Designed miniproteins, single chains, continued (5). Designs and how they scored, part 73

Each design is a single chain, and the fold is of that chain. pLDDT is the mean over its residues in the fold that is shown.

## One batch from the design tools (miniprotein)

Design m18519
Fold by ESMFold2-Fast:
Structure m18519 (fold): chain A 65 residues (1-65)
Amino acid sequence: MMTEELIKRAVETAEQLIEYAKKNLERGDERSAELNLQGAKSTAEVLSKQDPETAEKILKKVEEL
């Protein structure tokens, strides 16, 4: 069972990875962006078991890139 602190940290990690991916895309580094988006998706999949609504919001942000 994930603690609230662990859930919060996972959300922050996913959002940080999305931010890194945006910066990578701005630089034309699609490979690094893909790796960071993959990390965000993996974090959202783990979150979906505890907080599916927050996980869905993260996945939507990834898809909008």
Scores: mean pLDDT 81

Design m18520
Fold by ESMFold2-Fast:
Structure m18520 (fold): chain A 80 residues (1-80)
Amino acid sequence: SPVDELFRRILEVLEELAKTADPETRAKLQEVIDRMRAALDAGDYVGFLEALAEAESLMTPEQHREFRDRWLAVAAELEA
């Protein structure tokens, strides 16, 4: 479904962002990413969005800005 495609692309962006974080922050982000993936696989879109909000709360202002910029690029790609 289009929603599954969008949410999977969000997960990809977040996983790539997590790879650039320090080991402690990366471990915390990976735990939340794993919960987001499980929620998406179960069709639990509310749980996915709740976990996404938690992931964003773990980000520094710089990481949040990078996530936003990458997410906007994904949105533009999907609209093309």
Scores: mean pLDDT 81

Design m18521
Fold by ESMFold2-Fast:
Structure m18521 (fold): chain A 93 residues (1-93)
Amino acid sequence: SLEEMRKKALEEIEKLIKEYLEKGLISEEMAKAFLLAARGALRPEPVPAEESQAIVEEMRALWEKAPEMDLKVLEELVEKILELVEPIREAAL
């Protein structure tokens, strides 16, 4: 159940990110950063501190390469991703 919920949430997030990328609303670098974050957050096992730090630094490097974009679009995408993650957090309690 929880494993299936994580898989479904990741698939929906990947689908959402792909849609934004195909519409030209986000860059490839931003899409990679969001996917990296989502995969890390939805892992069934705890992420070791050293690995989580490496992920954060990779995301930051991708962000620094990203072109300027509409911050409203970024905020809307982040909100939608958080809504997809919320049920997994509740089920893990």
Scores: mean pLDDT 72

Design m18522
Fold by ESMFold2-Fast:
Structure m18522 (fold): chain A 67 residues (1-67)
Amino acid sequence: MKEDVEKLREAIEAAERGDRGRAYQILHALLKENSKIPKEKIAEITEALNLGDFDRARKIVEELEKE
């Protein structure tokens, strides 16, 4: 769980820097791996990043980190 959450944080940080390619590579890897993160949550983060809503993406990651 913690390692997968750190990957989500890295994806958000990459997107915030304008490195959308890196962000989507990380998100795609998490979707294809046996991640403990629900695929629905990865999809919500991907949607937030596509909309430029980095605050929403970070909030989703923070809720996942509490688990």
Scores: mean pLDDT 78

Design m18523
Fold by ESMFold2-Fast:
Structure m18523 (fold): chain A 64 residues (1-64)
Amino acid sequence: SSLQRLRQELLDLAQQYQNLSGDYYSLSRLYDMQGDQSNSQYYYNLSQQYQNLSNRYQQLADSL
């Protein structure tokens, strides 16, 4: 059904944003270990933004 297809697309987007969140979190930690607090904070903020997007798309999929 079209609803099942939409649900799958939303879940795929949630997974992609979850992966981006993890990648940026790893970058944030790498910069933190190097003493680069500015870049650490920047990538941490990106990680949180993508985590929020992932959660939103997961919730939309779950509502269908």
Scores: mean pLDDT 92

Design m18524
Fold by ESMFold2-Fast:
Structure m18524 (fold): chain A 65 residues (1-65)
Amino acid sequence: SKELLARIARHELAKAFPELAGLDAAQALARLEEMWREDPEATARRLGIPAERVPRMLAALREAL
């Protein structure tokens, strides 16, 4: 389900980005989208996923909100 994928993504995000752990889902997504726009390569590296998969992950998280 989209909710399960969002939960898994949020758990992985908290590990890669501890600074997002204190934010609600909408705030965390907005911050992550900002980081992606500022430095796509560094953001993908911190997430541990290929850069081409980051937009798909962000879209899935947005749908789950």
Scores: mean pLDDT 76

Design m18525
Fold by ESMFold2-Fast:
Structure m18525 (fold): chain A 67 residues (1-67)
Amino acid sequence: DATELVYRAELERALAEVRELYEAKDWESLRAFMENRLGLTADEAWSLEELLEAAREAMERKYRAAR
């Protein structure tokens, strides 16, 4: 399924971006990415694992809404 393949690639890119910004401690860019790209209000107290889980869930919701 081409749609699933595209979704998986976009998910991997989103998770990589979240991880990169978290490791860079660039909270402003991470917050902007989560809000503008994923429609999420991120909490600064969240761990990397919590941020990645929230991003994955947001991407899955977006994928389902597009169907």
Scores: mean pLDDT 78

Design m18526
Fold by ESMFold2-Fast:
Structure m18526 (fold): chain A 97 residues (1-97)
Amino acid sequence: MEKEKEEIIEETRRIVIEAGATAGMTIMLASSVSLYDPSKREETEKLIEEAAEVVERAKEALELAKEDPEKGLELAKEALRRAEELLKRAMELSKEV
């Protein structure tokens, strides 16, 4: 039980780091798109805002994992999934410049 809890917290930390990195890439790509195509400014601003919220969700997942490891892990996986969806959207926008 104690070792199992530590393993879940470590997995949660790994997923949170990946979600943060993915959200960071989304912000960088969206920012680049807005520099080359001002008409996409509103859409890129929304992506940046949503990516920042994913980072906050990921931080909450780590805190939650200390009290409820299973819920913390679930929240972390959801944050990563959301980050991946946002990155895919940013990549599609970058192809249109």
Scores: mean pLDDT 84

Design m18527
Fold by ESMFold2-Fast:
Structure m18527 (fold): chain A 64 residues (1-64)
Amino acid sequence: MTSLGEAADAGARTGRVDADGAERLALAGGLSKEQAQQVKDAAEANGGVISLEELIALMKQLGA
């Protein structure tokens, strides 16, 4: 269970998601499939990952 606590702490600090995760979060946030694809493309342009802060900012710009 120590590893679970460590993983949770690291995840909270990192605030990063991969391209597929970014697309899933965009869809869950109410964005269209096309808008979610745009979020995924942005993550892929950033080397396959996007920060949670950047993801939220992009989703807000797209109307989430």
Scores: mean pLDDT 70

Design m18528
Fold by ESMFold2-Fast:
Structure m18528 (fold): chain A 68 residues (1-68)
Amino acid sequence: SMSSLLEQLRKQQEFEKNLEEVARRIVDNSRNLEEMRQIIEQLLKEGKITPEQAKRLLEIVEEILRKR
């Protein structure tokens, strides 16, 4: 679920250097790009990621979806 994903992403916050892994978790636990964007926005609002990290996560998410 989305709540479970956010809890997992909070743990991944300490692994900031592995944004690609975080992006893959977002993709695997989301059904569409809009839901993925909402998760990223929620993390940003909660101060779990920086605006720069949020932009990078969205880019990686879009790349993963394009490759599928």
Scores: mean pLDDT 76

Design m18529
Fold by ESMFold2-Fast:
Structure m18529 (fold): chain A 86 residues (1-86)
Amino acid sequence: SKEEVIEVLELAIEEIKRAAKEGLSGGAGIRRGLNIGYEKNPEAAEKAEEVLSEVGREEKIESTDLYDPEKAIELVEKAKKKIEEE
């Protein structure tokens, strides 16, 4: 469901904030959030990863941009918005 995909994206945002406190990249936070999603709901996590990849391409976000936690959060929020509009 849309709600399950949004839940995985919200987990990614929480893990980005956690990773930032540890001195890790925003990309590492996204990966942690998706991994938690895959353990709980693989179908929703797969869809979340797909939309993150799609938005990243549309916005021309490179992996180096995702070192910045704020940029990583912006990517996830845009992916969440896209799911809400589907």
Scores: mean pLDDT 85

Design m18530
Fold by ESMFold2-Fast:
Structure m18530 (fold): chain A 61 residues (1-61)
Amino acid sequence: ELQEKVNLVVTRAAQAILDGADPEAVLEQARKELKELGVSDEQIERYIAALRRVADDVAAA
């Protein structure tokens, strides 16, 4: 299902950021994958904003 695939992309991106991957590279890859799945631009930006908050929290720790 589309939502299951979206959840996998977002979960993998969040885990990569938590594991110390470059956040900008992770966010670019997640954006491409979500766009390929047909997710709307508004929804993509919401997911990216959530992942960027995870990256900011990791950087502040």
Scores: mean pLDDT 81

Design m18531
Fold by ESMFold2-Fast:
Structure m18531 (fold): chain A 63 residues (1-63)
Amino acid sequence: SPEERRRREEEALRELLDAARASGHVFPEGFTPEDIYNLSDEDKGLLGYMVVTGVPEETPRTY
């Protein structure tokens, strides 16, 4: 259902935040999955990419 999909997405976003914090990325302590939902899909993808690689791409990001 849409609600189940939403919950799975929230869990994935929480894991991304936790992994990013563990990797030393700095987020506001109050930053939550709800805050991520306010980001664009590009920004959410960038967070996931940063967590996976631990650093931004060597090539500068283009909008």
Scores: mean pLDDT 58

Design m18532
Fold by ESMFold2-Fast:
Formats: C-alpha cells, structure tokens, sequence
Structure m18532 (fold): chain A 72 residues (1-72)
C-alpha cells in the first residue's frame, strides 16, 4: 500500500498539468488513478518530461470531456 509520505512527495512533484489531471480524476471519483499518478511521481517517472507532458495532455482532454458529459 502507498504510504502517506509517498503520496505527499508525489503531490509536491506534480507539474501544473499533472495537478489539473489529478483534480479532474478526483472530481470523477477515480481516486485510484489519482493515487497512481502521485506514486509514479514519488517513485520516479520512467517517462521523459516531454513524453510525460504528452501523456497528461491526452488524459486532460479525455477527463474534461467526461466531466462535461456528467455535468450535462
């Protein structure tokens, strides 16, 4: 199980884009995926910063569309 220290470390490492993705995941109730993002950042990402940005931009677009769908 992830520790509170790992989650806190992950939160501190999030870029603004990653923070926005996590916020949308929490609004959608996907706390497990939000937690996995914290752990990925806390434990060190295998992705380059450029690759990570592209992945999270794609996630952001998908999550925004889903949140809008649920708000309608």
Amino acid sequence: APTDEEIAAGKARLTPLEQEVVELLKRLGDEDLARSIYLSEARGSYLTPEQREKVYQRMLETLRAELERRAA
Scores: mean pLDDT 74

Design m18533
Fold by ESMFold2-Fast:
Structure m18533 (fold): chain A 75 residues (1-75)
Amino acid sequence: SVEEKIDEALKNIMETAKKYGKAVVDLDELAESIGATREQVLEALKKYEDEGLIEVKLDGSQATITLTEKGLEKV
């Protein structure tokens, strides 16, 4: 499903952020690659941010994702 593809992609992004300190992704390119909308990807990012696992900074279509202390322990 699209939701499963979004979850898999965001888990990979969070693992990248854990390893390198941050992940920078183009939301439109990510959404197109998995057959999702930008809005669906943003809603999933907001869910992880609301859980206290990540911080997201948006600049146009680009999202910079960093892990919180809680995210570093759980990811």
Scores: mean pLDDT 85

Design m18534
Fold by ESMFold2-Fast:
Structure m18534 (fold): chain A 88 residues (1-88)
Amino acid sequence: MLEELKERTDELLEEVLELERKITVEIGLDNAPKELLVEFAEKVLELKELVEEVRKTEPDYLKEFEGALLIGAEKAKEILEEYKKELE
């Protein structure tokens, strides 16, 4: 179970990093469609939840990413708050 959780967390981390690269490098932040920004935000929040779940057993898991995860989660919440009104 813990190994499966870590594998899912690693896969999601790779997806988040690839989406961030695509948004910032390939498309440009100002040109990114809202649907892509929402997908990125949702995956960042899911990643944070999975990391916290792993940390119940392994408290130092991805500790080096703690600052990045906090900043990412703040930005993700802002993106979802901005677009939630338009998606309802």
Scores: mean pLDDT 75

Design m18535
Fold by ESMFold2-Fast:
Structure m18535 (fold): chain A 78 residues (1-78)
Amino acid sequence: MAEALKALEEASEIEDPEEMIREIAELIVKYPEAREIIREVGVSIVAAKLAEQEKISFEEALERAEKALEEAVEELLE
């Protein structure tokens, strides 16, 4: 748990949203015990980054972040 949360904190410092999404998706796959927390917090982190960089609303960014993380997790589970 603590290791997963530390890794999530490190992922929040990533400047590139696509790289951030990939790192958070990997954490969701690697730490099933923290999956729900990483997904919930991770979506918010990605949404905040997307809203800032793309100049879109946080609501729109949340929808895009949720979909992008879901797709990235699916790719890793193939």
Scores: mean pLDDT 79

Design m18536
Fold by ESMFold2-Fast:
Structure m18536 (fold): chain A 64 residues (1-64)
Amino acid sequence: SMEELEAQLEGLKQFLEMVLSSSEAQQQRVLDEVREAAKTLPPEVAEQVLELAEEFEERVKKRL
């Protein structure tokens, strides 16, 4: 359902916020894993997941 998808995307967003406090190696690993997982998702869901990954990567780069 859309509500379940929204909850899962919010969960991913919260998880990525926690990962921002981890090491650069862990941040890169999570980015790679999220992008790989997106390849197995329906295109509409993959787009939303990749947008979150892109936002996360930009935030990581701004802190370096």
Scores: mean pLDDT 80

Design m18537
Fold by ESMFold2-Fast:
Structure m18537 (fold): chain A 99 residues (1-99)
Amino acid sequence: MSPERYRELAERFKEAADASAPETQPIFRALAKVFEGLAENAGDPLAVDINEGIALMIAGIAKKYHPVGELIREAIERALRGEDISELLDEVVAQTKAV
């Protein structure tokens, strides 16, 4: 995945943080930082693997402690595959405000 794509994904997580309920903002901000780290280290396979592991750890924490955690986990896994997550993040943000 390109550094530019990781930065685009980081920006989407920042937008989700700003738009979501206060209790989920730290999760999305942490994800934005992880994807910024992926962008900065895209040429280092070990650093990429470690940062992907951190993203999946955040997904596991979200799933355990938040009602929308399963959707956050899906968004993270799709993002790590380079898939478009914009619609899924919009749904997650909406659900954080409804639940």
Scores: mean pLDDT 79

Design m18538
Fold by ESMFold2-Fast:
Structure m18538 (fold): chain A 90 residues (1-90)
Amino acid sequence: GKSEILRAIGLALRAIGVLIDIELYGGTEESKKAAEYSLKAAMYLLQGDYEKALEYAQKGLEYASKSPEDDPLAQEAKKIAEEIIELAKK
């Protein structure tokens, strides 16, 4: 419904925010890939493509896990990917 669409838009905007922060303040290649895959996953979620949303969210989670544990941008990308996985598992 409308609430699910708005949540998907919110997740996409959060992923864009992570990418902007990486560009402005620096980040690892892994944190950038995590955020890029989380954005792709959110866009597929918004389109109703739950299989692609899960695939790309899992890739985002994998790259976030390769980043240093103290990387706050990788941790935010991980949280976005985890929320997409929960929404897509219906």
Scores: mean pLDDT 85

Design m18539
Fold by ESMFold2-Fast:
Structure m18539 (fold): chain A 108 residues (1-108)
Amino acid sequence: SELKEKALRLIELALGLLGILLGLLSVTEGYENREEVIEAIEKAIEKLEEAKRALEEENYEEALEYLEKAKEYLEKAIEYGKDDSTVVTGAKSVIELIEEAIELIKKI
């Protein structure tokens, strides 16, 4: 399905962007809740990897559940990192990619 392939590409892009965000956080001066931000992003990456696997196996319901969980963790990252514009902007951009992937999968 073209919709499946597009959703997979969006998840791969989301994973790439979160990898960059973690890399930036690793060289940034520490702040309050930085560890909670990192943990939330790492949990979002785990859920996106699970979503990608489920989608490749055409387990669409499971893929949607994992994408929603990834979104929840990114919303927590935004809450913890609310004063960090890089975290807020990066996480919001990834949430938009996740929401687009969800809409594509729902059309399959």
Scores: mean pLDDT 91

Design m18540
Fold by ESMFold2-Fast:
Structure m18540 (fold): chain A 56 residues (1-56)
Amino acid sequence: NTLTLYDENGNPIIISKEEAKKLGLRPGRLVQHPVLGDSLEVLDKNGKKVGYLPLQ
């Protein structure tokens, strides 16, 4: 399985399921992304923002 996140400009960031697990990805806040609209902020295990997950 592959997880696709997006950066602040809406460019795709492709992360494998294994890499996502290693990063300790967790949900942050729901935000209104300027390009993607309603999105979930995705953080790593240190609380740093990794990218955005568009919601539908």
Scores: mean pLDDT 82

Design m18541
Fold by ESMFold2-Fast:
Structure m18541 (fold): chain A 70 residues (1-70)
Amino acid sequence: KKVAELVQKYNNTNDPKEKAVIYKQLSQAGEEGKTIAQKLYEQSNPKVRGAIETETEVEDGINDIKLALK
């Protein structure tokens, strides 16, 4: 299954940028992939988390919230 393959790639890489790319792919792999991606994000260190935010353009969802808080 594609989700299991992505998790294996994530665990086998030490590069934060590669982990961020795999995270993005997991988040786009349906509900199962999103659940796993969320857990990996919560368990990641600050460097990996920062790379994920850059890779996934999380600002797209957060901009709406910041605009409302202006």
Scores: mean pLDDT 70

Design m18542
Fold by ESMFold2-Fast:
Structure m18542 (fold): chain A 90 residues (1-90)
Amino acid sequence: MEEELREKVKKVIEAMREYALEKNTSILPIGDLAEYIMKKTGLSIDEVSKILQAMVKAGLIKVVDDDNLDLSELLNTSLEEAVKKVMEVL
């Protein structure tokens, strides 16, 4: 159960990092980011939304406005540390 959730969190973080690198920016449209994560991970919108909300609570991403997220903190955090922080709030 915990291992399955951890693997899902890891895949979401990896997809977010890949998308930020592809777009060469840390500020990303929420809708486009969520769609990219779903395509890369195969996770449902409900699962992606739950993990993104946990990342906001963990301080790894910041809501800039209704349409955009700032991933700067996530991109400056190691994958292992980011997964750990998300798992603490889920």
Scores: mean pLDDT 85

Design m18543
Fold by ESMFold2-Fast:
Structure m18543 (fold): chain A 91 residues (1-91)
Amino acid sequence: SKEEAIKKAKELLRRGLEDVREIAKLPNPTVEQATGAALIVVGDATDAGLLLKKAGLDINAPFPGKETVKEVGELAEEGIRLAREVLKRAS
């Protein structure tokens, strides 16, 4: 169902985001760790987008009375933001 696809997309992105947050907490992340964070984010965002697309949902489309599609987009954007921040700090 569309609701189940949204739920799975959110769960996937939340798990990836937690991993990226742990890397982002490191005082001196390595290039390998930063690259790993970026790969998690890109992979999870791609998989989440495919889950929604297969269910007939667009991540950018308004979904009246159900804000969960917007929440998927917000989770993906936060992951990208953190991964870029870690990449800038990496040594």
Scores: mean pLDDT 78

Design m18544
Fold by ESMFold2-Fast:
Structure m18544 (fold): chain A 68 residues (1-68)
Amino acid sequence: SSSLQQQIAQLQAEAAKLQAQIDAVQAQIDASTDPAEQERLMREMARLSEELTRVVDQRDALEAQLAA
């Protein structure tokens, strides 16, 4: 089904964007010398990681539906 394939492709794109954001935040943490900034960035990274997990789980569920 083209609709399922489109949804999977969209979730793959969202996962890639979230991974890029996580990588960017990690680079900011590595460059920071301010503990308060590092703490804020670590909280942002945790939020993004949780969102990535949800997107990946949703993608995997749709891929399983497509494979069935």
Scores: mean pLDDT 89

Design m18545
Fold by ESMFold2-Fast:
Structure m18545 (fold): chain A 65 residues (1-65)
Amino acid sequence: SELEQKAIAVATAMGIETGVKVELIKEDGKYIIRIYAETDEQLKRAEEAKRRLEEEGLFPVEIVR
């Protein structure tokens, strides 16, 4: 679907931009972008990326440590 293609593109771009592992999750027909942060520096980058994406209202973002 168009929404699925957009979700994949956003997740891929986020992974490239942040340099951390990013996974696209589908739950109850909705797409969630999951960012994996292992260090405090990675967590800070992940939180900034989450803030920007949520400001755009595109997809919910989860940070996993």
Scores: mean pLDDT 79

Design m18546
Fold by ESMFold2-Fast:
Structure m18546 (fold): chain A 57 residues (1-57)
Amino acid sequence: SEEEFEKVMEKLKNATSVEEIQKVWDEFLKVASKYPLEKQIELLKKATDIIEEVMKK
């Protein structure tokens, strides 16, 4: 659901280590796989943008 996706994105934004990012990424993939391919691509782009910001810290 969209609520599940928002929760996963919030967890990604609050991740402070590579280990936390890895754990949340596994949850993200499970949620994203429920969507059509076009939506999965959109969600992947949003998630990678967040990861890049977190990794810059």
Scores: mean pLDDT 78

Design m18547
Fold by ESMFold2-Fast:
Structure m18547 (fold): chain A 63 residues (1-63)
Amino acid sequence: GHEIMLKSVKTNLETALRLAKEGASKGAVDFAKRMALAGGKAGGPEVQKLAEEGIAEVEKVLA
């Protein structure tokens, strides 16, 4: 159950971080961030917290 959503969140966060570091378009980074957040919401509170913390790391790269 939760394991599939956890893997999805991790993959989307890795993609968002890579795209942010490569200077990809805001749309591409935002899409990966939205996919991670959606997986978090589907995976339950602990997976959602992981998604939110990972998105914060992406925002630090973009700042």
Scores: mean pLDDT 81

Design m18548
Fold by ESMFold2-Fast:
Structure m18548 (fold): chain A 78 residues (1-78)
Amino acid sequence: SLEEQIKKLEEQAKKSLELTDRYNKLSNELQKKAEELLKEGKDTREQILESASYGVLAIGHASTAVSSRREAERLRRE
């Protein structure tokens, strides 16, 4: 049904937002770790690259959340 389609899109958007938040937190923690390692004169490349990778994943999930929410709103208005 239309209501079931809307519900599934809203559930997908919610799940994608939760993943976005999780990956952003992981990215930020690795960035903080890199800053501490830099203060100690240690190599930060691994932490910076891993932080960037989580940032890209967060962007992907944020995009999915926006698209799913827009489609749900479109279906409600038609």
Scores: mean pLDDT 89

Design m18549
Fold by ESMFold2-Fast:
Structure m18549 (fold): chain A 59 residues (1-59)
Amino acid sequence: MEEAIEKLVKMGISRETAEKIFEALKKSNGVLTPDEVKKLAEELGISEETVRKALEILS
């Protein structure tokens, strides 16, 4: 977990944002739908592409 969070921080994602993405993934049993990815990107102020890349690192 910590190693994955550190990789996200190196990509330019804040630690707080990385933790929120991880929590969303954990609440969704490890899978986010395209609609959930879009909503999360809008809430965090980042691109859907960035969220998808973060999910690949966290999975």
Scores: mean pLDDT 78

Design m18550
Fold by ESMFold2-Fast:
Structure m18550 (fold): chain A 93 residues (1-93)
Amino acid sequence: SMLEELEKKFKELQEEADKAKDLPEEEKQKVNEKLTDELLETFMELAGFSPEEREQFRRAVREGDESLLSPETLKKLEEIEKELEEERKKREE
């Protein structure tokens, strides 16, 4: 399940962030940026993004600008979000 793989990765990254909590602020920020990048890469891999879609997504996240995503990539992200939410609901039942 994509949700389970993402939750597992997120937990692993939280543990790495916790190990970095006592580092100087500048080093802590670099660790957090690296962990965020690793989470995004894992998401794109699980979502089956093409190399072009991955580049668009990285740019959109980096610049905070959704308009950098193609309509096809944006639609794919919306469908994935819906699937993850439906899977989450099924676990609560």
Scores: mean pLDDT 77

Design m18551
Fold by ESMFold2-Fast:
Structure m18551 (fold): chain A 96 residues (1-96)
Amino acid sequence: EAAELAARGGGLAAKGGTLAAKGGTGEKLHKGIAGALGGAGGEYLGERAKTPEQAAEAGRAAAGGGEAAAEGATTEEARELGLRGAELGRRAAELA
């Protein structure tokens, strides 16, 4: 349950971060890249989590990635993906 939420949140954060990076320059570009990498990390870790501690780590990665993606967002789509990814990541960390 927690691991599944972390993986899903990470995927949304990665997509949001990628879209933010495509539309961003300077600081927004850097935040979009951070969101894409953090989200991808959360998805990867969430899919492979075997313990509550691993699921919590995946959730924190997804949450951080989603927040970065939202901050870097230049479009509503990228912002919504980042915010949703962050929400799912936080919930995963709390449930783990």
Scores: mean pLDDT 85

Design m18552
Fold by ESMFold2-Fast:
Structure m18552 (fold): chain A 96 residues (1-96)
Amino acid sequence: SIPAVEIPSDASRLEQLEIWLERLEEYAELLLKKAESWSAEELEKLIEGVEKLIEELEKFLEETDLSEEERELVEKMIEVLRKTRKKLEELRKEKE
């Protein structure tokens, strides 16, 4: 899941997406490191959460009239989440 982020009240959608992407990348790396100690059941629940977030971002991309720059940021977020999911699936496989 995306953690709470400090967003300026007058921030454009582009600025908001840039902040979300940066925090998502930071959070994903931290989460993967912590997840090494988690059970298979905890990893399954986390994988489901990541899959749901990917689906929500894909819907946002499809349903929202985004600029080219905004679209690229959302696509990068989806890519980060897909890479995170794959690494979590590998960790789960090791724990069965």
Scores: mean pLDDT 81

Design m18553
Fold by ESMFold2-Fast:
Order: C-alpha cells, then sequence, then structure tokens
Structure m18553 (fold): chain A 108 residues (1-108)
C-alpha cells in the first residue's frame, strides 16, 4: 500500500469517527455505515463515497443510505509507515469500541 492510500484510509476512518451523523459496525476488514437523514449525514456520505471511490485499496458497496467499505488490504499490516499503521489501528479499535457501546445502550 502506498503512503497516499494509507493517508486516504486514515482520513476516511477519522471522518467516520468524528461524525455524529453516521452509525457504524466494524466486521473484520469491512465497515458498514448507516448515515442519518440530515444535511450533515448526506454531506458526510458524499465525502466518504468520494474518498473510497478514489482508492485502489477500498471497495465500496452502495445500498441507499447504507455503505459497506471493504479493505482489499489490511492497512494495519500493509501501510508503509509503522506510525501510520499504529494510527489506523487505533482508529479502527476506537470505531469497534464505539460500535459495541451503541449496541449496549440499545440493550440497556
Amino acid sequence: MTVEEAQKVKELLKKILESDYVEYTVAGLTIVLDFKDTPEGRKLREEIIKLASSSSVLKLYVDGRRLSIKFLRDPTKYAPDEELREEIKKLLEELEKRSLENIKKKGF
């Protein structure tokens, strides 16, 4: 994976994590995104589509407001810089943690 591709992955994950307008589930190398029906949610969806579509290491699947993003290569293993690998790993771990907390809030 190139530095540019790793930076795109980092930017995409950061946009998802920093937004209150998307719900997400992390399943291995796939992230499922459900966008809120708000102007902010629609804008974020368009930005994510643009980033993923410009990437050679991401596959995008579109189902209405739901997007599935599949990593064709594990960025935690194949990003060229160790610091970038660790940053991406931390972002993925935080997304997974928040996904689990959302499930817990709905059950309790």
Scores: mean pLDDT 79

Design m18554
Fold by ESMFold2-Fast:
Structure m18554 (fold): chain A 89 residues (1-89)
Amino acid sequence: MDEYLEILKELLEKAKEWGEDDTAKKLEQIIETLEKLKKAGISKEELKELADKYGMDSDENNRLLREVELAFTVIEELIESGLLKKPPK
């Protein structure tokens, strides 16, 4: 979670620097969602367990899970494209 938050915050600063306002707004929303999950102590593995357990829970919970999944997908694609460095093991 912390590694992904750092990457997203770097992307947010770059988006603001490049004048990509729409991208910056989306990144801010994703960062806020991930920070809320971090405060709750939720890991990537626990997030998957919550998705399975609360698959019929409120629209808000389902939306938050989808936003986090999207964030991870974007980060993985950016790492593969070489725009972001893979976090050190």
Scores: mean pLDDT 61

